Designed miniproteins, single chains. Designs and how they scored, part 60

Each design is a single chain, and the fold is of that chain. pLDDT is the mean over its residues in the fold that is shown.

## One batch from the design tools (miniprotein)

Design m2073
Fold by ESMFold2-Fast:
Structure m2073 (fold): chain A 99 residues (1-99)
Amino acid sequence: SLTLKEYKELGQALRDGADPEALARRFIEKNGALDPLTRKRLTELVENPSFELEQKLTAAERALYFGLRPITPQTKANFRAFLAAEDALVAEHPELGQP
């Protein structure tokens, strides 16, 4: 499993424009794909900041989200590209999307 520091570093790498496909591959190798509920919460929060939604985040989700900040249009695009890269990797390796 990833540490909270590694989740924060993933968020920071996405914020800073690192290759989303390389980040998705490294994340999946250590953790598996982000679960659907985590993807939903983070996508909603990245698109529309909400204090109430922030309070519902797990420690790992919070570390990732705080790494992404400040949320800019480019940060949103990079996060969407990361999720698309995860979807492509899970399509090639369906076991990575299993609970």
Scores: mean pLDDT 81

Design m2074
Fold by ESMFold2-Fast:
Structure m2074 (fold): chain A 90 residues (1-90)
Amino acid sequence: SERERALRALDLDLEALGDEELVERIREIVENTPDEVVRRARELAGLDPYGLARYMLVRGVSPEEAVRDVEEERRRQEAGQLPPYTRPPP
């Protein structure tokens, strides 16, 4: 599943993140983000649960705010104002 893939990506990125507490926080966000929010973020910006969780943590926003921000960024990309989101493969 996408959540399982995101959790495996966290394990792979642990050394790069250098912070076990940060990894656990991202895991918590992934596990507790509503499926509807995950689906919308994937549809609008191609963000998997890990990407969405990092977005929420980095910007300090709620899941609902993150989806709103992703929708706005998608609209700006469609208008040619921002480059497409490219995240590292899991």
Scores: mean pLDDT 65

Design m2075
Fold by ESMFold2-Fast:
Structure m2075 (fold): chain A 61 residues (1-61)
Amino acid sequence: MSEAQSLAALLAFLRERVPADADRETLVAAARGFQLPEALIEALGAVRDVAEAIEVLERWR
């Protein structure tokens, strides 16, 4: 899957299937599962909640 497809798939997963109160470990595990770049996985490891994670993904590209 391309990086753009993986990013879009993770973004949809977070919006549709992940609770708003999910922890950062869940977000990091999902990003690894979608084979996203290590830099993006590190950025997701620093977020406080799902809303911040979605914003990071939207700003990534």
Scores: mean pLDDT 75

Design m2076
Fold by ESMFold2-Fast:
Structure m2076 (fold): chain A 81 residues (1-81)
Amino acid sequence: SSKTRKRQFDVLKVLTENPENIPSNKEIGEKLGLSPGTVSRHIRRLLEELKAKSVEELVQLALILQINSLEDLEEAIRLLS
């Protein structure tokens, strides 16, 4: 759903704020008003859809592809699916 995609983008944006210090699911959840379990589910979905093998690879991929908007995320998923 569009709401799920927006939340995935919100999580990805927090992950990419400081690539040298990737926040925990708890820290991301505190910033976004989400439980750590909900954050974990969004991260797993992002890893699957962007074909990333780790959170570190996901962050690097988002930077390389310049994913700076919800539209950029949807385009990246389309290209990698």
Scores: mean pLDDT 87

Design m2077
Fold by ESMFold2-Fast:
Structure m2077 (fold): chain A 85 residues (1-85)
Amino acid sequence: EPTADLEIEVSEDGVRVRIRQGDREAEVYIPGKATVEQVVEALRKAGIEPDEVTEDRVRVKGLPTSQVPAVLEALAEAAGHPPRR
């Protein structure tokens, strides 16, 4: 199954998600206030365990690409955006 590596950076004004899938890279910026702990909780609720957690950064390696949209939705909710159907 194709996998992606995520690097999630938390700042006071938003969450930056860098997504790497083989030779493809994408960056998503989610404005709003979230903590590292809220990001970790959102990932775990989506069934994903982070590989590395620091004071401002969370990394997930080998995430199935089919799960990337759900992760982005969970992170948007953690940053204060309403869930999208």
Scores: mean pLDDT 79

Design m2078
Fold by ESMFold2-Fast:
Order: structure tokens, then C-alpha cells, then sequence
Structure m2078 (fold): chain A 70 residues (1-70)
């Protein structure tokens, strides 16, 4: 099965796309490791908080990826 990666330009868009991919998701700021660490969102609430923090520190776009194969 293919791994999916989606781009978000707002907190609301990121939360919707994370729900579409299914939890848990990986949140990746633009610029990879140089922009900041990748973090895992295990729920809608966690993902929203991480996206809000990343917007304030790094800005958009933010990439949302599946954690991998269970």
C-alpha cells in the first residue's frame, strides 16, 4: 500500500488532512530538520496543538504524513 503525504497551509486544513490519512500522523515543518523536528500527532486535539505551535515558530506550509505501516 502506498504512503500518503499531504500539504497544509492552515491549522484547519492540517487537521482535516490528518483525519483523512488516519491517526497517528507525522507533522513535518517546511525545510525538514532545519526548520524543526518532526512530531507525531495521535489525535485531532494533539495534531491541532502541534500545528498551532509549528505555525507560530516555523510558518506554513506544514506537511502531514502517515506514520507508516501498522
Amino acid sequence: MGRRSLVANSVEEGVKKAKELGYPVIIVPDGGERAGPNKIGNSVEETKKLLEEYEKKYGFPIYIQSVGMP
Scores: mean pLDDT 72

Design m2079
Fold by ESMFold2-Fast:
Structure m2079 (fold): chain A 82 residues (1-82)
Amino acid sequence: GSLEELLKRAREALEALKANPSEAAIDELARAAAEVIRWLHEEYGLSYEGILLGLRLGLLNSGLSEELADRVVERVAELLGV
């Protein structure tokens, strides 16, 4: 899919997690975010570590707690094999 569709899915998953925190919601957001990050790595050659730092800051700026943001980033890193 296009980056726009991947970003839309990630935003919808983020809003779902903010509304009702659960392991399933963390997994859905992490899966959507991992797809966006793989696209950025493949198209622009950006490092996974750099993008993951940006993801953490973005999640915090969106209103997620540090605990939830760290859980999402950890799950994304697992999915990316980093």
Scores: mean pLDDT 86

Design m2080
Fold by ESMFold2-Fast:
Structure m2080 (fold): chain A 100 residues (1-100)
Amino acid sequence: LSPAERLARRAAAELFAREVLELLKEQGFSEDDIERVRERLRALIEEVEGLSLEEAAARFDATVDELIRELNITDPAVRARLRAGARAAVALLGEMLAAL
């Protein structure tokens, strides 16, 4: 991938990570849970740099499903916000790649 394509993927993943961490803080998750999620999102940012748009979209969705399961998120509104965050990141990535 070109440097510009890698930066676009990184930017989208960083947006997703920021939205997820802010949501978890708003919902009152512990600092230990937030730090564990932050570590996983850092790994996701690095992973996404090497993925196609389709693979990145699938990986964002998989990360949302993993977080819902591991943190036992039962509130449908919180689940919807996490999925919206993934959708927004994919849309941003698609827009940035289309501009290259």
Scores: mean pLDDT 86

Design m2081
Fold by ESMFold2-Fast:
Structure m2081 (fold): chain A 86 residues (1-86)
Amino acid sequence: MKVRLKLELLDEEGNKVTLELELIAEGNKIIASGKATNPETGEEYEADGVVLETEIPGEEAIKELLKKIIEEAKKNGAKYEVEIEE
């Protein structure tokens, strides 16, 4: 299972910050990659291939994490896009 999530957030100055997350399930692990873009400078901040060990199957951990992220985005009125590859 592979999940891509894109969020558009507003910073304290009202600038749009784009956050992109990629989550891959591998046994009892999640491989997480993410980037955020500063809209004023065009600078990208990246984390690539961060391994998160889980006490449950990584696929189930991703589903729970995705559910929480979407719920929080809806509460904050954030714009989001989700792509799930099984």
Scores: mean pLDDT 74

Design m2082
Fold by ESMFold2-Fast:
Structure m2082 (fold): chain A 76 residues (1-76)
Amino acid sequence: MEVAERLRRLAEEEAAKVADPAARAEALGIAEGMANIIARASPEKQAAITDEELERLARASVALGETIAALDASVP
């Protein structure tokens, strides 16, 4: 599996645990952006990305998505 595809799958798994549909949508959008950046990186840079780093990126996409959704909800 391509590194970018693996990140997409991990992000989908993490996003599936998120109950808020707004946070889930934001998380998936962020993860897709990250995956597209990885896909355009050199093979050398892609090879340097560990499984642990991909899992952290997937969790980071969810955390950022939740933060954005919460900020939107907090503005009256």
Scores: mean pLDDT 81

Design m2083
Fold by ESMFold2-Fast:
Structure m2083 (fold): chain A 70 residues (1-70)
Amino acid sequence: RKLSSAEEIAAALKQLPEAVQVPMLERELRESDPETLPLLLEAAKLLGNPALIAAAERVVATLPEDLQAA
């Protein structure tokens, strides 16, 4: 299910057990549109979980140059 804001994505992830949050974020990053990628990175930062931030950055690093968020 597609979420439209970083706050909305962060809130949805927060409702999940911590063990599920990282795989869900990684999946969304791999399947997302270029417009959604920055929102997923911001959602990981909003949660303040180092594991989520590391997972998000790892996935983004494997994407084409035009899809990488700064």
Scores: mean pLDDT 69

Design m2084
Fold by ESMFold2-Fast:
Structure m2084 (fold): chain A 82 residues (1-82)
Amino acid sequence: SMKAEEAHKLTQKGILAALKGDLEAAEKYAQELVKLLGKEGEEIARLIIEAGKKAVAGDVAGAVGLSLRAIGLVLDLEKKLS
């Protein structure tokens, strides 16, 4: 669905911004994800923001782990929306 595609794109953009340490961009994409998905987007958005904070703190392993969890949640949502 178009909604699933947009959720996937926003999650990818948020994660890339987070891993680059761009917290402003990560928070922007996280907010757009919550607007698109509502309550189901809140956990994915939180993981993206937490990943960015870990990246800025130099915890690369923690940032990657949280990013993978966010991807897992959006993939599960895509299955429910199909």
Scores: mean pLDDT 86

Design m2085
Fold by ESMFold2-Fast:
Structure m2085 (fold): chain A 91 residues (1-91)
Amino acid sequence: SHEKVKEELLNSIRKILENLLETLKNTKDEEKRKLEKDIAIGLLYMIRGIAKILYKNGKLTEEEYEEIMKEIEEAIEAIEKGEEAIEELLK
């Protein structure tokens, strides 16, 4: 179902944020922290591309696609704001 495809993409976004949060909590190196944030943002842009293809191919409704896009935008904003914002978004 379309709903299952949406849930799989939303779960992928959540896992990226959870993995990044754990990395940031365990890493004091500023260069590594910046690199891991850049990688996480890159992975979120890949999910954006996947969602767009799935929407064009009728595997997502317009509403499901818009929800995924909003979650990605909120995730990127949280990463840019830092660790506390990521933790708050994951509640």
Scores: mean pLDDT 89

Design m2086
Fold by ESMFold2-Fast:
Structure m2086 (fold): chain A 81 residues (1-81)
Amino acid sequence: MEKAEELVKKADEYERQADIAEKNGDLPKALQLYRKAKELYTEAAKVAIDEGAEPETVRDLVARIQRLNAKIEELEKKLKE
């Protein structure tokens, strides 16, 4: 039950692993993990809407997705010459 919560839990774990990879200078791994986290948060937001979640829950998921978009763009720039 609460499929959105399970997706968020998985996304949180990928984001945590991505943060560690970035801190260790493994930017390609960090980028891959942040992209996976974004994918899972995006799915979680869609599922949360379908499950009738509170507007605040959906807003917070959208904010996390936006933050990850910024981080992904930053890492992509660092990995280009």
Scores: mean pLDDT 83

Design m2087
Fold by ESMFold2-Fast:
Structure m2087 (fold): chain A 71 residues (1-71)
Amino acid sequence: SSMDRDLEELERLIKEAKEWLKKNNAPSTAQDVLDRAAEQARRMVRQGTPLEVVRDGLENAMNTAKDLTSR
């Protein structure tokens, strides 16, 4: 289904984000930001929110996590 494809794509994005944080020795606070955003993103996709909207939210959270990692 379309939702199954969107969830599969979302999980790829989350995996890439988590791998980036791990490679850059991100603090737990950065990991927490991504984890919370990931759970929200999964709920939104399951509720029928378009992946484009969900992706924007995840990208904003990842930008925050990257800022926390770079300081």
Scores: mean pLDDT 86

Design m2088
Fold by ESMFold2-Fast:
Structure m2088 (fold): chain A 61 residues (1-61)
Amino acid sequence: SLEETRETLEQMLEDAGGSEEVVLSLARLGGPVARELLLELAPQHAEAITRATEESVPVEA
């Protein structure tokens, strides 16, 4: 499951060209495990990932 999650995140990041916006969305939706994986896959967006953790918005816009 964790390996599959990592592969999915890698693919989504590649498809989006490593977009910070996509990283933020994935961090918000995936919870703590996804955030740790995103820090490994996109460490250049660590600040954005941390901000997404603080935001914790439950509703879709």
Scores: mean pLDDT 70

Design m2089
Fold by ESMFold2-Fast:
Structure m2089 (fold): chain A 67 residues (1-67)
Amino acid sequence: GEEAVKVGEEGGYKGGALAAKGDLAKGRQVFQEGLEKAKELAKTEEDIKKAEEALFNSGVRGLLEAA
């Protein structure tokens, strides 16, 4: 659902921003935590896929905006 996508976006953005500042290990951890939480909220395979796509896209945005 919407909540899963939002959690994915937040985790992705924060992970990307951390990676942009050179903290790759913490960035990876934040991405993983966001993904796990989003998958828990999504509950369907289609919603999981949408949340994963949102996490990835927001990660790129976090990298670009934090640089």
Scores: mean pLDDT 81

Design m2090
Fold by ESMFold2-Fast:
Structure m2090 (fold): chain A 78 residues (1-78)
Amino acid sequence: SLTPEQQEKIKKLLDKRNEILKSMTPEEREIAEDVRVLYGAGYSVDEIAEKLGISKETVERFVNEIVKIDDEITKIAK
């Protein structure tokens, strides 16, 4: 189980993630969520770009902004 201090750190990271999503258009948020799901399922940047019909640069941006935060949350939660 998580300590209160770990829970607070995760909450702050989730708040940052939500702020990033709020800075995006609704269309970008949908793409960002699809990228997150596919990356979490083990797909590469190249495979995600092909599956979603978007540029590799766009996939890398969403991975770097969102997945980086998710990785930090995972490290705290373990």
Scores: mean pLDDT 80

Design m2091
Fold by ESMFold2-Fast:
Structure m2091 (fold): chain A 96 residues (1-96)
Amino acid sequence: SNIDQALENYRAIEESDLPSSVFSAADILMIGLLIEGRSLDDAIDEGVRLLASHPSSSQQTADNYRNYRTLMASLSPADKAAFTKQATAITKEVAA
């Protein structure tokens, strides 16, 4: 399912060497660009560029971010809520 694939890509980013602050900054940038009327593809590209600019980023982590955001955009509101709950649990698990 799209939700399971989105969660798997999210987990891979959280388990990567990328600092959580950089992942968060990429998401904030992407969401801000969407609010300003940029296309989803353009917003994701800018998030990926920010993420890839960090020395701890890998091509795999950048690909995981693109996949995560593309899959998230395809989810119903109910599946987005379920994703947020499960993603929060993953973040807590990886941080422990």
Scores: mean pLDDT 87

Design m2092
Fold by ESMFold2-Fast:
Structure m2092 (fold): chain A 100 residues (1-100)
Amino acid sequence: SKELELGFLLIAAGAGVIVAKNALLSNADRAFIDAELEGLIATLEELIELTENPEMKALLEEMRELLREMLTASREERLELLDRILELLREIQRLFLEEL
């Protein structure tokens, strides 16, 4: 089921955001954080390809651009970007549940 695949990828994206948040808060190595962010970007690219909801696609594309910005950002800027990413993730999750 495409809906099940979207659900699993959305859970993976949520888990990835929490891992990235904890890594940033614990001041983990830059290389580790960058690898986690790149993994998140890959997961979002799969979600963007699978989703047929234009509103969800736009939010996922915005989140992907913020994650790309994080790769070149300072630690302080990354924390600010992470807050925006968390807000976008909650909205994406809300839209997904409305389609169920």
Scores: mean pLDDT 85

Design m2093
Fold by ESMFold2-Fast:
Structure m2093 (fold): chain A 65 residues (1-65)
Amino acid sequence: LTPAQQAAIVKASNRALELVDAGKTIDEAVEEARKLLEDSGLPQDVVDAAAEAIRTVLEAHRAEA
């Protein structure tokens, strides 16, 4: 991944975590993160991989909450 793509993924991940902490569902948070990644111009395969990684992180976070 390029540094710009990594930065976009980190931003999307942080936003998704904020949404889950605010009481949104994991599905809603992942959908919002996917939109942010698409708006950043990332290739679809990178968006799909990043969205699944974000989902995994959110599921682990929710299980510990």
Scores: mean pLDDT 80

Design m2094
Fold by ESMFold2-Fast:
Structure m2094 (fold): chain A 100 residues (1-100)
Amino acid sequence: SALDEAKTIVALAAQELLDYAEENADKVSEEVKELIREIVELARELMEETDPERALALMREILEKVKEILKLIDKEKNPEFYEAVEKIAEVIEREIERME
């Protein structure tokens, strides 16, 4: 279903963010690591969610936390991480728009 596809894409985007943070732990602040942990927990809740309206709300919460991470990244010092997170935000936003 379109919902199951959107849930999977958003959950995979969250996992990609976690994988980047684990591979680049020295470049990621503790505040960003905490936001990523919150995003992963929300993504797990999203995968178990069967109500489309509740799932959409969870996707929006994930997007807002990803946008918070973008504000915390020093783009001049860590441009690759900034670009990766920006692309993740774009993917999530596209899925939200598709489900509205």
Scores: mean pLDDT 86

Design m2095
Fold by ESMFold2-Fast:
Structure m2095 (fold): chain A 103 residues (1-103)
Amino acid sequence: DPLIERIREIAEKLGLSEEQTQKLIEQVKKYLSDEDPKLTLIRTIIAMALLSGKISEEQHNELLITLVELESQGFSPEEIAEKLAEIAEKWGNFELAELLRNL
């Protein structure tokens, strides 16, 4: 599964434990059918950034609110990812911005 392999690669890069990575994968598999796979990947990247301590809970909430608003307006997953990457860059988080642009 290309999505699951991509999640594993990002989790390893961000320093997540195998236990944290496995729990995320199980959640992704459970909900994947209800959402676009790229949108699921964006949500998972943001969750991994929070779990790895790369963003604060406040920054995580801002990204999720922005994602939901852009999704409701009909933006594509790629357009959503770019807008979230721009927010991450404003915070000086170039690693998160790069991950969001490489869906």
Scores: mean pLDDT 84

Design m2096
Fold by ESMFold2-Fast:
Structure m2096 (fold): chain A 74 residues (1-74)
Amino acid sequence: SQQQRQQLIQQAQQLVQQGDQYRQQGDNEKAAELYYQAASLLGQALGGDDPRVRELTAKAAELEGNHDMAAGIR
């Protein structure tokens, strides 16, 4: 399903752009939500180990203020 894969990638790109806009507005919660959605769609298209998927997931986690990572715990 090359067509389905292409559609998922395009939808993910739109979500990233929306997430970037919310981040510029300081709405980190909404930005994180959109980055997680984009990562999910890219994971379906490319596989969860793809660097782009991992990068979006990491961005979303940081924007959520993961205090364990921020504190240097594990």
Scores: mean pLDDT 79

Design m2097
Fold by ESMFold2-Fast:
Structure m2097 (fold): chain A 61 residues (1-61)
Amino acid sequence: MPMPEPTPEQIAEARKIVAEHKDDPIALVGEAMRLLAEGVESGSDRPSITATEAIRLAEKS
């Protein structure tokens, strides 16, 4: 199923994650995957949406 569109606040949060890990792309991917796993386990949309947007932003860098 498609994910809901991230809010501007979630996009800003994702951008901060990407900016904090600019020097280590492996760490960035690791953090994003960890947030996705936590979203699946907790059933919360926040970490999954934020992680997906962070991956998308890093991919376009």
Scores: mean pLDDT 70

Design m2098
Fold by ESMFold2-Fast:
Structure m2098 (fold): chain A 84 residues (1-84)
Amino acid sequence: MTLEEELELAEKIRNRTLSEEEIEELSKISGLPKEVIKLYMEFVYEVDKILENNEPEEAEKKIKELFEEKSKKLEKIKEEEKKK
């Protein structure tokens, strides 16, 4: 993967513009479930929006709360994966 390809992929993740097919390909490459890839994409997008709209101290607090929320969702995904 070239730097240009990595930057293009990062932009799609940041903007939540990854197609279902691109998410499936990333899932296969990373070995992570599609739900984890989607959760990561949502996290990155929401972090960027928090950083754009908040002062640094408030942004840090909101990012910590968001990380805790997404971590709980990640645990649920891992529990469902173990049921297979």
Scores: mean pLDDT 75

Design m2099
Fold by ESMFold2-Fast:
Structure m2099 (fold): chain A 78 residues (1-78)
Amino acid sequence: MDAVVDQMRAQNAQRYAQVQALRAQGNTSAVQQLAQDFLNQQVADGMMTQDQAANMTVSQLEAMFQAVTVQNQQAAAA
């Protein structure tokens, strides 16, 4: 079970890094695509409703990734 949690944490950090890299390139469409894919996965996993996902902005998604990353760093002391 712990390995699955660690994999999910790594995936969230990777997605945030990808968003930052694409924003640095000015590829707004690719940033939007990654945000949509993530939100669709959260809905599929039952973590949020379709309506909540549809109303979430890219900035709110980035804030969520940031919060998870900070929490992971505090928990891991890394």
Scores: mean pLDDT 64

Design m2100
Fold by ESMFold2-Fast:
Structure m2100 (fold): chain A 73 residues (1-73)
Amino acid sequence: AQVDNLLLAMENALAADDADSFTVAGKQLLALKPQLTQDQLVSVRQLFELAVKYSTNPGLKEAAQTGLQELAK
């Protein structure tokens, strides 16, 4: 429930070009990293990758790049 809500929040923020909401939801998901399933980790990584590849918002790209670095560790 909480993880699914945060994933949806990240998707909505990415669609809205809302760097602040994307960063908040992403940080909350990263804090839950030890509790995430493999499928949930893949979903989080894909959202960060989409933001890096396709977003024109510098704040969104930076948050996503930071998230990918943290997720890789």
Scores: mean pLDDT 85

Design m2101
Fold by ESMFold2-Fast:
Structure m2101 (fold): chain A 91 residues (1-91)
Amino acid sequence: MEEAVKKVEKILEEAAKKAIELAPEAKEIVEESKKRAIEAVREAKTVEEAFKKLREVGAEAAEKLKEYPEAVLEMSRGVGEAMGELARAAA
């Protein structure tokens, strides 16, 4: 789990960087959403819990970033990739 969490952190950090490059005005929202997503995964005791929490944070981020569709797309891609990594770690 710990190794998977570190990979998820890198995925989310890269997604946030790209989102900020596309929508610099959304930097604060993107960074806050990234921080919440990483925290949710770190606090999770199981892969299932991490998956649920990551989905919830992703949905909240999409709502907050609705005025920045490019940032939403990059953050959604990052969340999807992170979920894939968590699922792979559970196998």
Scores: mean pLDDT 81

Design m2102
Fold by ESMFold2-Fast:
Structure m2102 (fold): chain A 94 residues (1-94)
Amino acid sequence: MEELEKQILALLLQIEDALAADDAARFREHLGRLLEALKEYAKIDPELAIKMLESLAAHFREVARRAAAEGREGVAAEATDAYRQLQALKEEVK
């Protein structure tokens, strides 16, 4: 699954770029694609997919906390929604 792993990495970079640009529409688009890629990965390696979902959820929780502390309410809201969606997917793929 080297191609799927490369797709996930590319989507993560695009998500970070969208957050830096305050581009909520692009952030949501790339997050949706990331969630679909993680669902596909879970069908191949559910244990590793769960670990990836846990790591990503922790990452976005920290992004939301930092953004809120910096007064970036829009970024904090998008990162919080990402955290919730990643947790929901983790429970779905268990």
Scores: mean pLDDT 84

Design m2103
Fold by ESMFold2-Fast:
Structure m2103 (fold): chain A 65 residues (1-65)
Amino acid sequence: SEELAKKAAEVLSKAAGREVSPEEGKNAAIAAGQLLGLSPEEGIEKVASGEDKRLVEIAAQLAAL
């Protein structure tokens, strides 16, 4: 969902302290989710929710690289 990608980017922009595009945010959320055994869709949804602080921190680090 484009809306979920935008929300993930917003969450990651705050966590990383820089502008994260929706595409970067989606890709970082998927990659971080895979490290924790989540599907791509679950990774995006959990990062977009902002509720899983560990997942958000991992995704923000990946987006900052």
Scores: mean pLDDT 83

Design m2104
Fold by ESMFold2-Fast:
Structure m2104 (fold): chain A 82 residues (1-82)
Amino acid sequence: SLEERLLEAIRRRDIALLSEVLEELKGSNSPLRAAALAAGELLTGDSEGDIAHAERLLNEHREQLPEELLRELERLLKSVKA
């Protein structure tokens, strides 16, 4: 599933796999796309602004995200802020 592939991309910090997930979600307004965009910002972002944008995007869609995906995104966010 797209959710499983997104989880794997986040866990492995696999930008190529994340790009494939984002392409499949292209034009979608799903919370899963918002999560993938946030992961992209956290994995490729070079500034505090990119991190803040990803955190805001995650918080806006927090209630619609599966618990495991939310947990992995929060772990990634903490890792980038450290």
Scores: mean pLDDT 80

Design m2105
Fold by ESMFold2-Fast:
Structure m2105 (fold): chain A 93 residues (1-93)
Amino acid sequence: MKKKEFEEKMKKIDDLLAQSEKAAREGNVEEVQKLLDEIVKLFKEIGPYSDREEGLYLIAQVLRAVGYLLDAEFKVRQKEIENLKKKIEELKK
């Protein structure tokens, strides 16, 4: 792989992470999962061509993407619990 191509793909992972953070804040699990899949695909593609420092950076970026998925899932779960509490209160009437 050419160094320039590697650097361009690294930048794309950073851009996808920024999009993932925004989608996670919005609780958009589907979009965060799609972005995580793209990040993992790029990681698999460029990982074999990375040095030690670059490899550790890539692993850290994948872990951050997983963190955003967990944040988005947690936000959806909290809304589901709130909605269930409202339904339970209505059934008690």
Scores: mean pLDDT 82

Design m2106
Fold by ESMFold2-Fast:
Structure m2106 (fold): chain A 73 residues (1-73)
Amino acid sequence: STTLSELTMEAEIQLSLGRMYLALAKRYGETRETLEKALALFRRARDLAVAAGDDRLAAEADALIAEVEARLA
């Protein structure tokens, strides 16, 4: 079964990938598709962080979700 350390590492990877897509949108053209990819990655990161009990990482993911949702509105 997946350990808490593995969940935290996967959450950090998903968060980093989401940040890359968000940075791409900010620098090279903000597309709905790129923002939706970032949103999906941040939501997955949040769920993994919650499962791992990492409140700090979950809060970081929530802030990034809110940023992307504001950009999609």
Scores: mean pLDDT 85

Design m2107
Fold by ESMFold2-Fast:
Parts: sequence; C-alpha cells; structure tokens
Structure m2107 (fold): chain A 82 residues (1-82)
Amino acid sequence: SKVIEIATVGLLVAGGWFDIELVKNSEKLSDEQKRELLEAAIEDLEYAIELAERTPEVPESVLEKAKELLEEAKKLLKELEE
C-alpha cells in the first residue's frame, strides 16, 4: 500500500530525527546511551532511504532529509569515538 509505505518512511525519519535531537540536547545521557541512540537513528534512516528509493510516491524532499539526517547521525557517532 502506497499510504503504508509513505507513512513508514515518515515514521522512520521522525524516529531518527528524535534520537539525534536527544543526543544533541540531553546532558543526562552517557556516551553509551548516545551511541545506542545514534546507531538506532542510523538503522531507521538507512531503512527509510531504502523504502523511499523504492517508493516513487515518497517526495524527493523527504528522501533528501533522510540522507541529511543520516550523515548528521554518522558525524555525531564519529565525534563520540574521538
């Protein structure tokens, strides 16, 4: 179903964004908790990108946003390793 595929991409992108924002804005999270959230965001965003690329009805702007968030999550994860 086109509606289910579009909704799934939207939920995955929202989930990835929320996890990234928690890492950026929470002073209470340990480095381990931040790593777990960023790894979850990466998995969600990679799956969102795969679905969006296979679903022409997903707006290109949503695919671009998912790719932008994925690169941000990967950058934040690298910063935790330094």
Scores: mean pLDDT 87

